# Designed miniproteins, single chains, continued (3), part 100

Each design is a single chain, and the fold is of that chain. pLDDT is the mean over its residues in the fold that is shown.

## One batch from the design tools (miniprotein)

Design m11467
Fold by ESMFold2-Fast:
Structure m11467 (fold): chain A 73 residues (1-73)
Amino acid sequence: SVADRGLAALAADFSVSNLLSALRELVPEATFRRVGDSLEVSAGGRTVRIPLAPEDRERAVAAAGEAVRVLSA
């Protein structure tokens, strides 16, 4: 799927810029807020928090997948 390809590309070449580009394509109605070392992605009264620290890249990709699943009904 488009989501699977976008998330795979993010896993291969992680950056905050690539994360935001992927989320804007996959969850276009979401709002984004940077809070310290995390990105909060919100839609429909729900929020998913994505860690942005370099050591958390695996968690960031998993959280991005969760944001797509939960927020792109």
Scores: mean pLDDT 80

Design m11468
Fold by ESMFold2-Fast:
Structure m11468 (fold): chain A 139 residues (1-139)
Amino acid sequence: AQEHLDKGNELYKEGKFEEAIKHYEAAIKADPNNAQAYLNLGVAYVKLGKYEEAYRYFKKAIEINPSYLDAYLVAGAVETYLVLLGKKEFDEELAPRVMLAKHLVPELSENVKEVLDALIKDLEAQGKTEQAKVLRVTF
């Protein structure tokens, strides 16, 4: 598990997101309870614009580790993006936990910042300025 996680992280830093995904999937295959591998896999899917896939992997990271604050924050950010595009409705059980995670985290991690920046930039590129503002104010 760990060797594939580390190799996925190297490839991710090189911008090789599709190759990083294969290594995160190999890490998950070696350890299906690796919440970090699911988080990193979701973040790599965000970089590819595959937000519905990313959301499913962030939800899986939360299922494995219910105390994973970053996983709630990135899941909430992607969920807010999908709701603003009319692609889904808010999960009423997730929303209070995302707000709690935001309150407990004084500074956003690099993973959360990268996800937010990608989502905001995509909304702005679509001319969805008010939706981008909602995402900025929420996180």
Scores: mean pLDDT 86

Design m11469
Fold by ESMFold2-Fast:
Structure m11469 (fold): chain A 56 residues (1-56)
Amino acid sequence: MEDVENYFKERIEKEKKAIDELRPHATPEDQAALDETRSVIEKQEKNFKKYIEKKK
């Protein structure tokens, strides 16, 4: 279980970092899309942690 958790954590962190790096160079329209994507990723991370705890 922890191996899977670490895999998803690393992947999510990489995606968030990529979005953060792209955001300053994006148009306002693209920035809004990136913000939406980041929000979804954060929600998934939070839900994933809750789900793992709940699914014992």
Scores: mean pLDDT 76

Design m11470
Fold by ESMFold2-Fast:
Order: structure tokens, then C-alpha cells, then sequence
Structure m11470 (fold): chain A 62 residues (1-62)
């Protein structure tokens, strides 16, 4: 991972734990899935919502 990608991943994990109440393992899975979907051309919001759906977690209200 690039330094920027690593920093963005850590920020997303922290936000998912603090804002959405996910476990550290759940937050890592959501963050990794979100980043992979974004690399495939999804927007950050669409990628995040899709990651929650694929992991069977309730999608946050934005």
C-alpha cells in the first residue's frame, strides 16, 4: 500500500469503530472491502454502503 492509502485506511477503521460501533475486525473488513471497490471505480460512499451489505452489517444513515 502507498503511504496515503495506508493513512486513509487507518482513518476509515477509526471512524467505523468510533462512529458506527464496529469491532476492530469488522472495521478492518469494511475498510478493506471499501478500498477494493473504490479501486474498481466506485465512489467512496457507494463502496462503503456495498461493503456493509456484503458483510451483512446494517448500512449507516449518512
Amino acid sequence: MSEEERINREILIKELIEEEGLSEEQARKVADTTLELMKQGMSGREALEKAFEELGLPVPKF
Scores: mean pLDDT 76

Design m11471
Fold by ESMFold2-Fast:
Structure m11471 (fold): chain A 70 residues (1-70)
Amino acid sequence: ETVLSGSVAAGLVYYVGRKFGVPESEALKLARSLQDKDLTLSQVAKIVSEKFGVPFGEALKLAREAYERL
């Protein structure tokens, strides 16, 4: 699986979190904590799912769709 740069992973965490109604401050705080980490799409979806209570499958689908348009 492709490893994302920290900035891409952070952007996807923010985008997916906001799409599920996570408050901007909480989504941004989590995104900032990931800026220096190399993560896969599955790891991004898992982090959003675990931190915000979002369904993993839906988070993964949105992360993939967002990544494909980069």
Scores: mean pLDDT 80

Design m11472
Fold by ESMFold2-Fast:
Structure m11472 (fold): chain A 60 residues (1-60)
Amino acid sequence: MEIEKKKEEIYRRALEEVRAAPTLDQRKAALVRFANELMKLGYTEQEVAEAVRRIVEEAA
């Protein structure tokens, strides 16, 4: 319930950061922060990988 709302907030913020990043290194840093935040909320490696893939596709 609360973790899903937090996940959506983190996702929106990360998507904005990735889109606003002017370099590949800054984009990678934003994706790493996103993955770490989801892992701290208790998401599995598989779920985190899927969310990262989704951001990369939406930001492209």
Scores: mean pLDDT 80

Design m11473
Fold by ESMFold2-Fast:
Structure m11473 (fold): chain A 87 residues (1-87)
Amino acid sequence: MEKLEKLREIAEKADGLAAQLEAATDPSTVRRLIAELDSLIDEGEKLVRELRKNATTEEQKKEIDEIWDRLMHARGVAERARRRLAA
């Protein structure tokens, strides 16, 4: 399923950006990483919604749910980073 492969790529990129964001201290880098991560999460959420409607196997449903959890973790990292910039 082509959209599932794209969702996997988004999850991998989001995980990587979240890790970079946890380590980033420079405000310009933090702002850039937040913007990139926000964009990926928005795209991933749309794909999760579409794929949940089209998922036919329990394995597909489980993978979509696992990726959703990864995206929610990345969102939490971005929220904490925004709080650091505001402080």
Scores: mean pLDDT 85

Design m11474
Fold by ESMFold2-Fast:
Structure m11474 (fold): chain A 59 residues (1-59)
Amino acid sequence: MSEEEKEKAIEEVVKYAKELGLDVGRETAEKLLEAFDWDVERAKTMLEWEAKESKERPP
C-alpha cells in the first residue's frame, strides 16, 4: 500500500469519525485500519457501532 493511499485512508476514517461525533485521532484511525487489513469500510462500520453506543439521546 502506498504512502499516499495510507494517508487518504487515515484521513477518511478520521473525518468520518468526526461526522459521527467521535474524537478519533490519526493514530487511532491507523490502528483501526491495520486491525481490519486497511479495509476502510470495516473501519467505518466499527465507528458507526461505537457512535451508536455513545450517541447523545435526549432522555
Scores: mean pLDDT 75

Design m11475
Fold by ESMFold2-Fast:
Structure m11475 (fold): chain A 84 residues (1-84)
Amino acid sequence: SDEELAKKLKEIGKLLGEWLEKNPELREEVAEKIEEIADEVAAEHADKPKKEQLIIFLKRIAEYLSKIDPETAKKIKELIEKME
């Protein structure tokens, strides 16, 4: 449901927020990468439903984070699977 989707989005947002509070030196780099990923998904997948675009966007963020913090990336991926 849309309500469950919104709930999982809040959980992902909280997890990312808490991670950035622990890694303040990475805030600018991560923000720039998130913006880059958002632009790429919007350009490549404009014809797809918004839910599908959102899932692709979140998966790409998780893949990026897997190179920096694999444990946090795994938690985000598990939340994404519950949105599908």
Scores: mean pLDDT 83

Design m11476
Fold by ESMFold2-Fast:
Formats: C-alpha cells, structure tokens, sequence
Structure m11476 (fold): chain A 90 residues (1-90)
C-alpha cells in the first residue's frame, strides 16, 4: 500500500482506540472532551467515506453511554459526530 493509505489506516486505528477509551472510561469528562477534540482533529485528514464511518462510531458510542446514564459524555460524542458529518459534506 502507499504511504497515504497507511497513514489513513493508522488515523482510523487511533480514532477507534480513542472512542473505545471514552466508552470504557466515561467518568473522566475532561479526558473525554480532550479525546473527542483529538478525534475531530484527526478526522479532518480522512476521506469523506471514513469521516462518515467515524461519525457513526461516535453516535453508537453516545447511544451506549446515554443508556448507561452518562448523558454529558454522550452529548460530547454527539457534538463531535455532528462536526465530522459537516466535514464529510461537500
């Protein structure tokens, strides 16, 4: 694969790890804000197709957290998903 393809795969892997950490450890709201901001920043470098995938992962995470009573963290993930969805629109 090209360096560009490798870089995109690495960015996706990092985003998936960050979202997993947020869902697994939702009690640290400040860490969640920092990780969500970082996810949005990395997502700017992704293709529109992968940006849509990241937004879906964030929305899925938010739904799970909301069902567990972590409403503030869920709201942070939804806002990140909305921002990334706007990036995917041309």
Amino acid sequence: PSQEEIDEEVRLALIEIMITLIVKYPDDVEATKRLADRVVEIAKELSPEQQKRVAELLRDGAERLESQGHTEVADILRKAAEEIEKLAEK
Scores: mean pLDDT 84

Design m11477
Fold by ESMFold2-Fast:
Structure m11477 (fold): chain A 60 residues (1-60)
Amino acid sequence: EELRAKAERLADGINATLQEERGQPPLDADARQALVDRIEAALKENETLFSQEEARKAAA
């Protein structure tokens, strides 16, 4: 599935947590997009590491 859609869900979750726990206003569109981009980049890196671990586990 698309990493961007997953990053958007995670960004929305973080934004909701900041509003609920800290009483902060919601992130504006630019700040939200920057957060989504950062999460997507992290997920791409993590996907590569996860694929390597899965290949190693399947080979054992």
Scores: mean pLDDT 70

Design m11478
Fold by ESMFold2-Fast:
Structure m11478 (fold): chain A 55 residues (1-55)
Amino acid sequence: DREALIERLMREFGISREVAETFLDAFDWNYEAARQAIARELEERARNPERKTGL
């Protein structure tokens, strides 16, 4: 089932296998929890664009 969960997250969010596996591992391979965490992480990344620093 682990491979199926990884592939499902990759397909749903367009993320890499490493990212999907990392989130699943962080949430004890709970698909629902990992999916929610990924969705929130993508939202946070969209809200926090790369910083521009002066010299």
Scores: mean pLDDT 74

Design m11479
Fold by ESMFold2-Fast:
Structure m11479 (fold): chain A 72 residues (1-72)
Amino acid sequence: EKEELVKKIEEAKTGAELGEIVQRMIELGIDFKELLELAKKISKKAAEIIETILRVLEHARRASEEVRAARA
């Protein structure tokens, strides 16, 4: 299953296709860090995409923490 997701990410041609894959990963509770390590062994393209997703999620987490702290 994780290997199939890596292949789908590599084969994604549009942002919409990539968005569906990411949504599926979230629904399945997939660990993006584990998927990134697997992708690094299979496809550099998929690894770069997953790394970008992880960066976006980390920025969103930090922004959420800052907003909470500022409003406390």
Scores: mean pLDDT 73

Design m11480
Fold by ESMFold2-Fast:
Structure m11480 (fold): chain A 73 residues (1-73)
Amino acid sequence: NPELEAVREAVERAAATAEAAGLTEEAARIREEGARAVEYLATLPEAEQRELAPLVIERLEGAAKQAVELAKA
């Protein structure tokens, strides 16, 4: 499923971003919560997966950016 694969890729990018900033615990949290989100999305109808997957990706990218900015301060 391309939508679920896109979410998995976004989880790994977000976790890698946090890890690169030295935020090891945040990276682990992103991976754990991301895995649960993918499992949940997989239980939904395909139309709902297409609607929700972009929102999950946006939230993951936003959270990673915010964590990195807080670490710089």
Scores: mean pLDDT 83

Design m11481
Fold by ESMFold2-Fast:
Structure m11481 (fold): chain A 75 residues (1-75)
Amino acid sequence: MAEEAFELAREAFERLDPESGETVARYLMKAAAYLEKGDKEKAKEWLQKAIDVLRATPGAPEELLRRAEEVLEKV
């Protein structure tokens, strides 16, 4: 799970515009850190924040949103 969140952070940084990509990557990296600590509630909070930014980002690939939602469901 943490590995999937780190991979999503990397792809968001590479595929989105610099401002949105940096914000989404930061939120996903926080989620991954909490997943590694076993704090599932904090991880869900940061995953939801990343998902909210992805939904608000024009032209963001639906694949990234779907994958972030899948990570949230598995937590």
Scores: mean pLDDT 83

Design m11482
Fold by ESMFold2-Fast:
Parts: C-alpha cells; sequence; structure tokens
Structure m11482 (fold): chain A 84 residues (1-84)
C-alpha cells in the first residue's frame, strides 16, 4: 500500500540520517546499519546500481560514503514527494 511504502521511506530516511551523523563524527558505521540500508533499499525497489553501491559501502572511502548517502537522500526525497 502507499501508506506502507511511506513508512518504509521514512524508516530509510531516519537510518540515512543516523549513518550521516556517524560519518560526521568520524565514527565507524556498524555492519548492522549497512545491512539494514540494503534490506530497505530492496523493499523500496531502488535501482540495482544504488543497491550494488550499498553492498560496497564497507570498502568505500569516507568521501565515497558521503556521496552515496547524498544520492540516496535525493532519490528518496523525490520518491516521498510523489506520495504527497
Amino acid sequence: SLEEKEKILEEMMDLLAEVHRLLRRGQPVPDELIDKMIELAKKLNLPDELIERLRNFRSMTREEREQVLAELVEYLQKQYEKLK
């Protein structure tokens, strides 16, 4: 349903905000958060290219991780606006 999709989008946005906070503090991102991002991305039917980048998140530099998060936030915000 649209309501269920909205809840998953909000959950993903909250998760991305938490990961961004960890990156800004120079703290390691736990594997559990990365796995959760991949799970939610699959549920939201994100492009395979974005899901693959999330799978490679552990091996990325800080700059690459920040870029991936920015692209995900932009994509999800556009999806969320289409529901409102």
Scores: mean pLDDT 82

Design m11483
Fold by ESMFold2-Fast:
Structure m11483 (fold): chain A 78 residues (1-78)
Amino acid sequence: SDTYVKRVKDLGIASARRLGEITGRAEEATELARKGGVGEGLLLLSGYNAVVGLSKDPEKAREKAEETIRALEELVEQ
């Protein structure tokens, strides 16, 4: 469904912005997310949910955010 694809991509872009803010790469992460599809959107949403789960451990939260952005870069640039 076009509606499903749009919603997943929009959530992925929002997740990328938040992950990017944590890592100091907000604009880069957001632009990469805009180039991605449903798979990239789901990766970003999953990564952001994991970061939220690490809210009491700022260092692990940052590491997970950086890991998610690197995975996004590899996926989009293939």
Scores: mean pLDDT 85

Design m11484
Fold by ESMFold2-Fast:
Structure m11484 (fold): chain A 81 residues (1-81)
Amino acid sequence: MAEIERLLADTEAELERILAEEADPEAQRRRGAALVAEARARFNRLVTEEGLNVSPSAAQDFLARLEALRARFEARIEARE
């Protein structure tokens, strides 16, 4: 689904922006967590309110990819100690 791919791409781009613009690791973590939560909420809205037909496997793929983005973001903050 183009909407899901766009949501993941936009989330990744915003996580990169947080790392570039925010110098405080605690603020980076807070902003990143809020952004990931917003991405999940937007996905739920696409499925429930906009009637986007998503198979269980496609929903699991989205959640796995979103979790991978979160884990990568956290690892990059830790690497910068």
Scores: mean pLDDT 82

Design m11485
Fold by ESMFold2-Fast:
Structure m11485 (fold): chain A 75 residues (1-75)
Amino acid sequence: MDRRREEALRAALPAADEIVDAEERGDFDMAERIRRRTIDWLSRRYGLSREEAERVMDEAIEEVRRLREEGGRLP
């Protein structure tokens, strides 16, 4: 279970990066489309429930936001 979830999280990171980029541009419609498409793909590819795929997607988005915040705070 944990390994599959971790693989799904890593696979979701590129899509999460695109979602955060779309949100920062104010393109919330594009962000929602990418999110929905990726959740469906994660569910099918990794055998996750929709709820688990949503949690993985949300976790990937938080990870991307955290990495960007840390990078933006370099001295």
Scores: mean pLDDT 80

Design m11486
Fold by ESMFold2-Fast:
Structure m11486 (fold): chain A 88 residues (1-88)
Amino acid sequence: LALTDEEIAESFTRMLEAIIKGLEGVEEAKVSGDVAQGINKKVTNLELELTGEKAEEAGEEIKKSFEEYNKDGSPVKINVNVKVVEKK
């Protein structure tokens, strides 16, 4: 059976966070956004907070991946906003 929008949103954000943390040069990754709301409104805004030497490059690749997803006529468009957070 189908999961709730909230369950899908939680699973999706956790999966993205794990994938991003696995990228070379990324020290920390935090994923948030209105994924559950986006499923209902067909537009989702994701906020990614990345730290690390190559965080900017990783963020750009993620943006590109979702941009390509949006171009395929997908039922839900995903807008990605990346914040490269440097501590210190």
Scores: mean pLDDT 71

Design m11487
Fold by ESMFold2-Fast:
Structure m11487 (fold): chain A 87 residues (1-87)
Amino acid sequence: MSGDELIEEARRWLEEFEREVEELAKRLSPEDQKKAREALKSIREMLEQAIEDYKAGKLSLAQLRATIATLKGLADEFVAWLREKVE
């Protein structure tokens, strides 16, 4: 189903995002590594909550898609910040 496909795609994106953040975090100060881990945890928790709400019928497919797009935008801004911090 389109919703299940969207969820699987979002989870795959999250795995790739987590891998990129972990790689960049190795080049950061301990304080910035902590910020990176907390941001990663927040994005993961927000995605899981959106998936749960969708499965419970609290979010439409369009709302789930919009939430995932918002999370991807936040993740992109965070990765950009990390890249500036290590360069």
Scores: mean pLDDT 84

Design m11488
Fold by ESMFold2-Fast:
Structure m11488 (fold): chain A 88 residues (1-88)
Amino acid sequence: LEKVADEQIERMIEAARRAGLSDDEIEQLRRKMEQAKEQVLRSKERIEELNREGGYHLALAMARSLERLDPSAREDAERIRRRGEEVL
């Protein structure tokens, strides 16, 4: 789970970089993603379920957040979504 979450966070940061977001915007995005990751890791009851679907849903939520922040990131958001679907 942690490795999957870290990979998704890095993919999201890469997408943000390619979309031309500023370092400040990228740092804000990373903080939000790390908060979500911490909550997921603390939830023992949900870890197994989230590991199978959570990776996808976390990536999707992050992609949607990036798309709203910068519409030019739509293409990168789609790539993250597609990768998440492969994990399911």
Scores: mean pLDDT 62

Design m11489
Fold by ESMFold2-Fast:
Structure m11489 (fold): chain A 58 residues (1-58)
Amino acid sequence: VELVRTVKDVKELSGTGSVLPKGTILAVLERLSEEEVLVELAGGRVVIPASALEKIKP
């Protein structure tokens, strides 16, 4: 599974108004577009801007 980390505090694009703090590690489920990534968060699925994510090499 591809792991990514937030490079800044990020508001999710799914409309919940939740903010993920910088340094949050997330599992990528799907890359929806060049700008949007679907990730797993707390038992749900949310869309995060790709520009706010950094790939973690295992």
Scores: mean pLDDT 77

Design m11490
Fold by ESMFold2-Fast:
Structure m11490 (fold): chain A 100 residues (1-100)
Amino acid sequence: MDSFAEKLLKEVEELKKEVEKLIAEGKLTDRDIVIATASVSAIALSIVVMELPKDKAIEILRKALEVLDMLYAASTNPRIRADVRRERAAIQSIIEEIKK
């Protein structure tokens, strides 16, 4: 496993922990959801651009889906929920393309 893939995996894991903490503390805002969704998008783009090994790419993207599922469940704003759902669909499509 290269250091870049390890860095992206750690970024997703830390993002998940921060989101879980904000939810538990009742501090997760709509802005936090937007920023976290953008962070997931940036990680997915990095995986595609850097052509990470399939197994590691799928592992990181699946963890990113877990973060998006948490954000979707925590949001009550219909527009933000739609944006999170759209990003989730994009990540799922990337996973299916990598599997081929």
Scores: mean pLDDT 86

Design m11491
Fold by ESMFold2-Fast:
Structure m11491 (fold): chain A 86 residues (1-86)
Amino acid sequence: AEKKAEEVKKKGLEAAKEGSKASQEQIDQALQKALQLDDKIQNGEVDKVEGTAEMAVLVSFYLGGQGKLDLAEQVVERAAELIKKA
């Protein structure tokens, strides 16, 4: 759990930076992938810890694309806390 939480923090912050440089099409695709991932988590097709980590990365990329880096950091921190408690 601890190692996975550290990975999500690192990958999420990197994703937010990449999102800030991304095209609108890439940003929209990240949101679509997040919605598809949510469906898979709800259906039990993806482990909740792994799904939470991937969702945090996708959402951080999207928020970075919107210029909301502070909000992306909050999402990453919340996801890391959830992963540590799982």
Scores: mean pLDDT 81

Design m11492
Fold by ESMFold2-Fast:
Structure m11492 (fold): chain A 74 residues (1-74)
Amino acid sequence: MDVEAFERTVEEAAELLRENGLDDLAERLRAARDALDVEGALRVLAEAIRAVRDDPELQKKLEQLARKIDEAAK
């Protein structure tokens, strides 16, 4: 696991969620980051992607961040 890449990417995703009014999901992502919980972070991002269904640009950015988290876990 690339811990630095994981922590950086999860923080980037959490900030993006906070900027879009999804503060509860951002807090859950930061908790997963602090626990180094890759599966937890990916579950929160999947939930966020479903929540932003009406914003295709934000959904695409979150999908890209989820892929980066998955790659950092290898």
Scores: mean pLDDT 84

Design m11493
Fold by ESMFold2-Fast:
Structure m11493 (fold): chain A 91 residues (1-91)
Amino acid sequence: MEELEKRMKELIEKHGLPNVAELTALLASLPDVEEAERLLEEVLETEDVEGAIARLMATLSPAQRLRVEAVRLLTLGREEEARRLYEEALA
């Protein structure tokens, strides 16, 4: 856990909180926890957060993508846009 926490902080510093939050939301959307953990380890080794986001977004349903976009908008302080997308995902 100590090593993982340090690596996560480094990712946030290098790629920004919005990108790391979006990646985390994408990983949480996967049905297989072991797959999510494996992908997280790959990102921690390669530091390719944006590439991982692009790959995962391509595998999600439209509703899941809206929820992930809402998380990113929240980290950017765009609360009203995030709320709109979240409501669309629940429809």
Scores: mean pLDDT 73

Design m11494
Fold by ESMFold2-Fast:
Structure m11494 (fold): chain A 105 residues (1-105)
Amino acid sequence: MSLRERLLRLTQRLAAELVEALENDASIEEILALLRAFGEEVVAALREAGVPEEAIARIRAIIDEFIARVEEVLRDESLSAQEKRDLILLLLGEMMGRILAVVDA
């Protein structure tokens, strides 16, 4: 499996886990724990593939920004459950695009 294919599979798995967690009214802390675990799996995959540490650091920053934005969405009492789900999935797609741009550079 290519690094790109591995990263896409990790992201697809996270998307499914996030949908399930949100449908089951998981706590903010449980959702943030899923995101942190995903970040560590991504970093491990990058290191195993021999990605330079400067690129890994940039990807960690992208993941950290994503986690912070997801936490803001989850804590926003003005948003419905459906709006939170849609925004989180949009943010996940944007994060993956940014990660792949770093890997493809």
Scores: mean pLDDT 89

Design m11495
Fold by ESMFold2-Fast:
Structure m11495 (fold): chain A 62 residues (1-62)
Amino acid sequence: SKASELVKQSMKYLEEGKLEEAAKLTAEAGRLARTDEEIGQVLKAASKLHEAGAEDLLSRAA
């Protein structure tokens, strides 16, 4: 799904240290998530961004 693809791209940006881009894509995926599986992927991505210290960027992107 589009939400799952956005989460995958967000995690690639996170691995590259592009925290602002990762946060924006995770927030976009959250807006598009409709299934329990998609919601779970978004929550896991948000948790990883929080661990990386990017929770403020995620909040601003949402």
Scores: mean pLDDT 78

Design m11496
Fold by ESMFold2-Fast:
Structure m11496 (fold): chain A 63 residues (1-63)
Amino acid sequence: MRFLVRLPDGDIVEVDSNDEESVAAAAERAGVSVEELKAAIKKAAETKKPVKLPSGALVVPLP
């Protein structure tokens, strides 16, 4: 499943939740742990709503 991650600096990256390497790279750029990003991705998938990370990054589920 694809997600957009809006980084604290304003950049946007696309993440595939099934690609561990993509998730790890996005977590580093977002300034969060891989586990925090995975939790936000899961919550965004379940609620179909954007999830804000502690760093100020946003995880947005794609339709």
Scores: mean pLDDT 81

Design m11497
Fold by ESMFold2-Fast:
Structure m11497 (fold): chain A 69 residues (1-69)
Amino acid sequence: TGTASGNLPNAKPGTEVEVYHKGKKVATTKLDENGNFTVTGLPKGTTYSAVAIDPETGLPVDQKQVTAT
């Protein structure tokens, strides 16, 4: 298993990040104080869509594709 990580600079620290593979939510995490997120236990070499969700609107405020390594 591997780790997917990234930075979502348009989202505030503490924002929930939903991680998707082929339209299915596989994990959730939160941004740290530097706007970084990390998800472990994912298959290595798989690409995911990480989406930061504004809790007030329920809408995406930042998105990034990340690959587990």
Scores: mean pLDDT 83

Design m11498
Fold by ESMFold2-Fast:
Structure m11498 (fold): chain A 123 residues (1-123)
Amino acid sequence: MEEEARRIAELAAKGGPFEVTRRAAEAAYKAAVNADDKEKQEEYIELMRYLGEALASLVPGLREAMEKLIESAKYAPVDIEKARKLAEEAIRLIREADPQTGEASAAVVREYMEKAIEEIKKK
């Protein structure tokens, strides 16, 4: 936990508030998709809403992308194919809104979704 806080502070110093908020949003999405129970999932979804608003204040196009990621996280335990479709829509929106750095976030979102699908197939 303390190591994560230090890593976030180092990223803020190098990439600024946008990079820190982006990385936090990616981590929140991963946590929401992998949540063991509904209460934890709702906590991570609330964090995603807060972080999505912060990202949208800097890059307006990211608001719709974050809305799609929130829907993806909600559907992951119920309908993984719908969750995957919503994540792919979010990936397209991220690339369109932030063509310089959005590809890195798109790759991370895809990785988290593919790992979630693999876990479901393993069960």
Scores: mean pLDDT 72

Design m11499
Fold by ESMFold2-Fast:
Structure m11499 (fold): chain A 84 residues (1-84)
Amino acid sequence: MRERVREVVRERYPDDSDETIEYRVEMALADVAGDRERALYYLSRWVATERGDNTEEAAERIYQQFLETEREIQRQVDRIREEL
């Protein structure tokens, strides 16, 4: 599974570094496993690396932004369900 996911990610993002590819692979595997927080963590690491600021602080800030986005989406879904 991991090797197949890595091949697909590499094919879609051939210009990405090996480090970025591994973050994408870990994110995809965590997402498939239903581990949303872990998926968002690796997504945050990937985004920080893409921005050239791959510090733990930058990744944490991005991770917090993703968590807030998830909460906002959940609030919108709950609102729509209330209207139905």
Scores: mean pLDDT 73

Design m11500
Fold by ESMFold2-Fast:
Structure m11500 (fold): chain A 99 residues (1-99)
Amino acid sequence: GEAVKEALLALLEEMSREAREAAQRYLEEGDLDGAQRALRQARTFDDARDAVRAAPPTVSAIRDALTDVLTRSTGDKVLAQRTADLLLKEAKQLAKEKE
């Protein structure tokens, strides 16, 4: 429902922020490879957030939007589906009983 969508959008925003903070720490330590990986993760979460925002507030539409973005990022549809399902499970727990 709408509450699950809102919780997932907040979760993806936080994951993107944490990835950008990790990238900054890697740069401070001179780890360019670590920074590049973290920035790619942040971009993936930003793209996922935008796709979820555009999706109807149904579990099916949100799952499809997440799976599509994550498949393009990872190249692995099975991994993408498992990741989408875990994110949705967390969002459902956070949004439980909210209208």
Scores: mean pLDDT 85

Design m11501
Fold by ESMFold2-Fast:
Structure m11501 (fold): chain A 94 residues (1-94)
Amino acid sequence: SEEERKELLKRYEEREEIREMVENGASAEEILDFLLKDPEIANASPLEQIKRAAELLGLPLTDEEIKEIYEESEGDVVKAVEILIEKFRELAGL
């Protein structure tokens, strides 16, 4: 549908923007602030926010791995996003 096409384009643009932010040295707080501009993400659970961040960074993480990151962060979404950024940098060779 046209609505599905618009959502796919929005997700593509969000992925590009977040990747560019990380490559330019953006902090976990800056990336989280960008994500929270989307009301769907802002109103989501911490686990869903972390999952969305991983998806936008293109990280091939399972739901179990995302849960492990959440537990390692002790429920701190900023700390969880820092872990995701480190994983992205490792995979990207940064």
Scores: mean pLDDT 80

Design m11502
Fold by ESMFold2-Fast:
Structure m11502 (fold): chain A 68 residues (1-68)
Amino acid sequence: VILTIEQVKERLKENPNSTVYVAKNTDKYYELLEELQENPDPNKFVLLELEYEQNKDLFQNAKIVFIE
């Protein structure tokens, strides 16, 4: 299940030390989503780079990892 930005906001409020994986391309985005589905972690989020750039301010306390 792909989280909406609103759902990401709520979970970051509850888990400020979350890790956000920012996929720079669609192939990496789906690869990361598949890994997250196989190994669910409530503190992990996967976003496309465009989604991250539009919502940068939400992730001030999160660890950001860019994947190419």
Scores: mean pLDDT 75

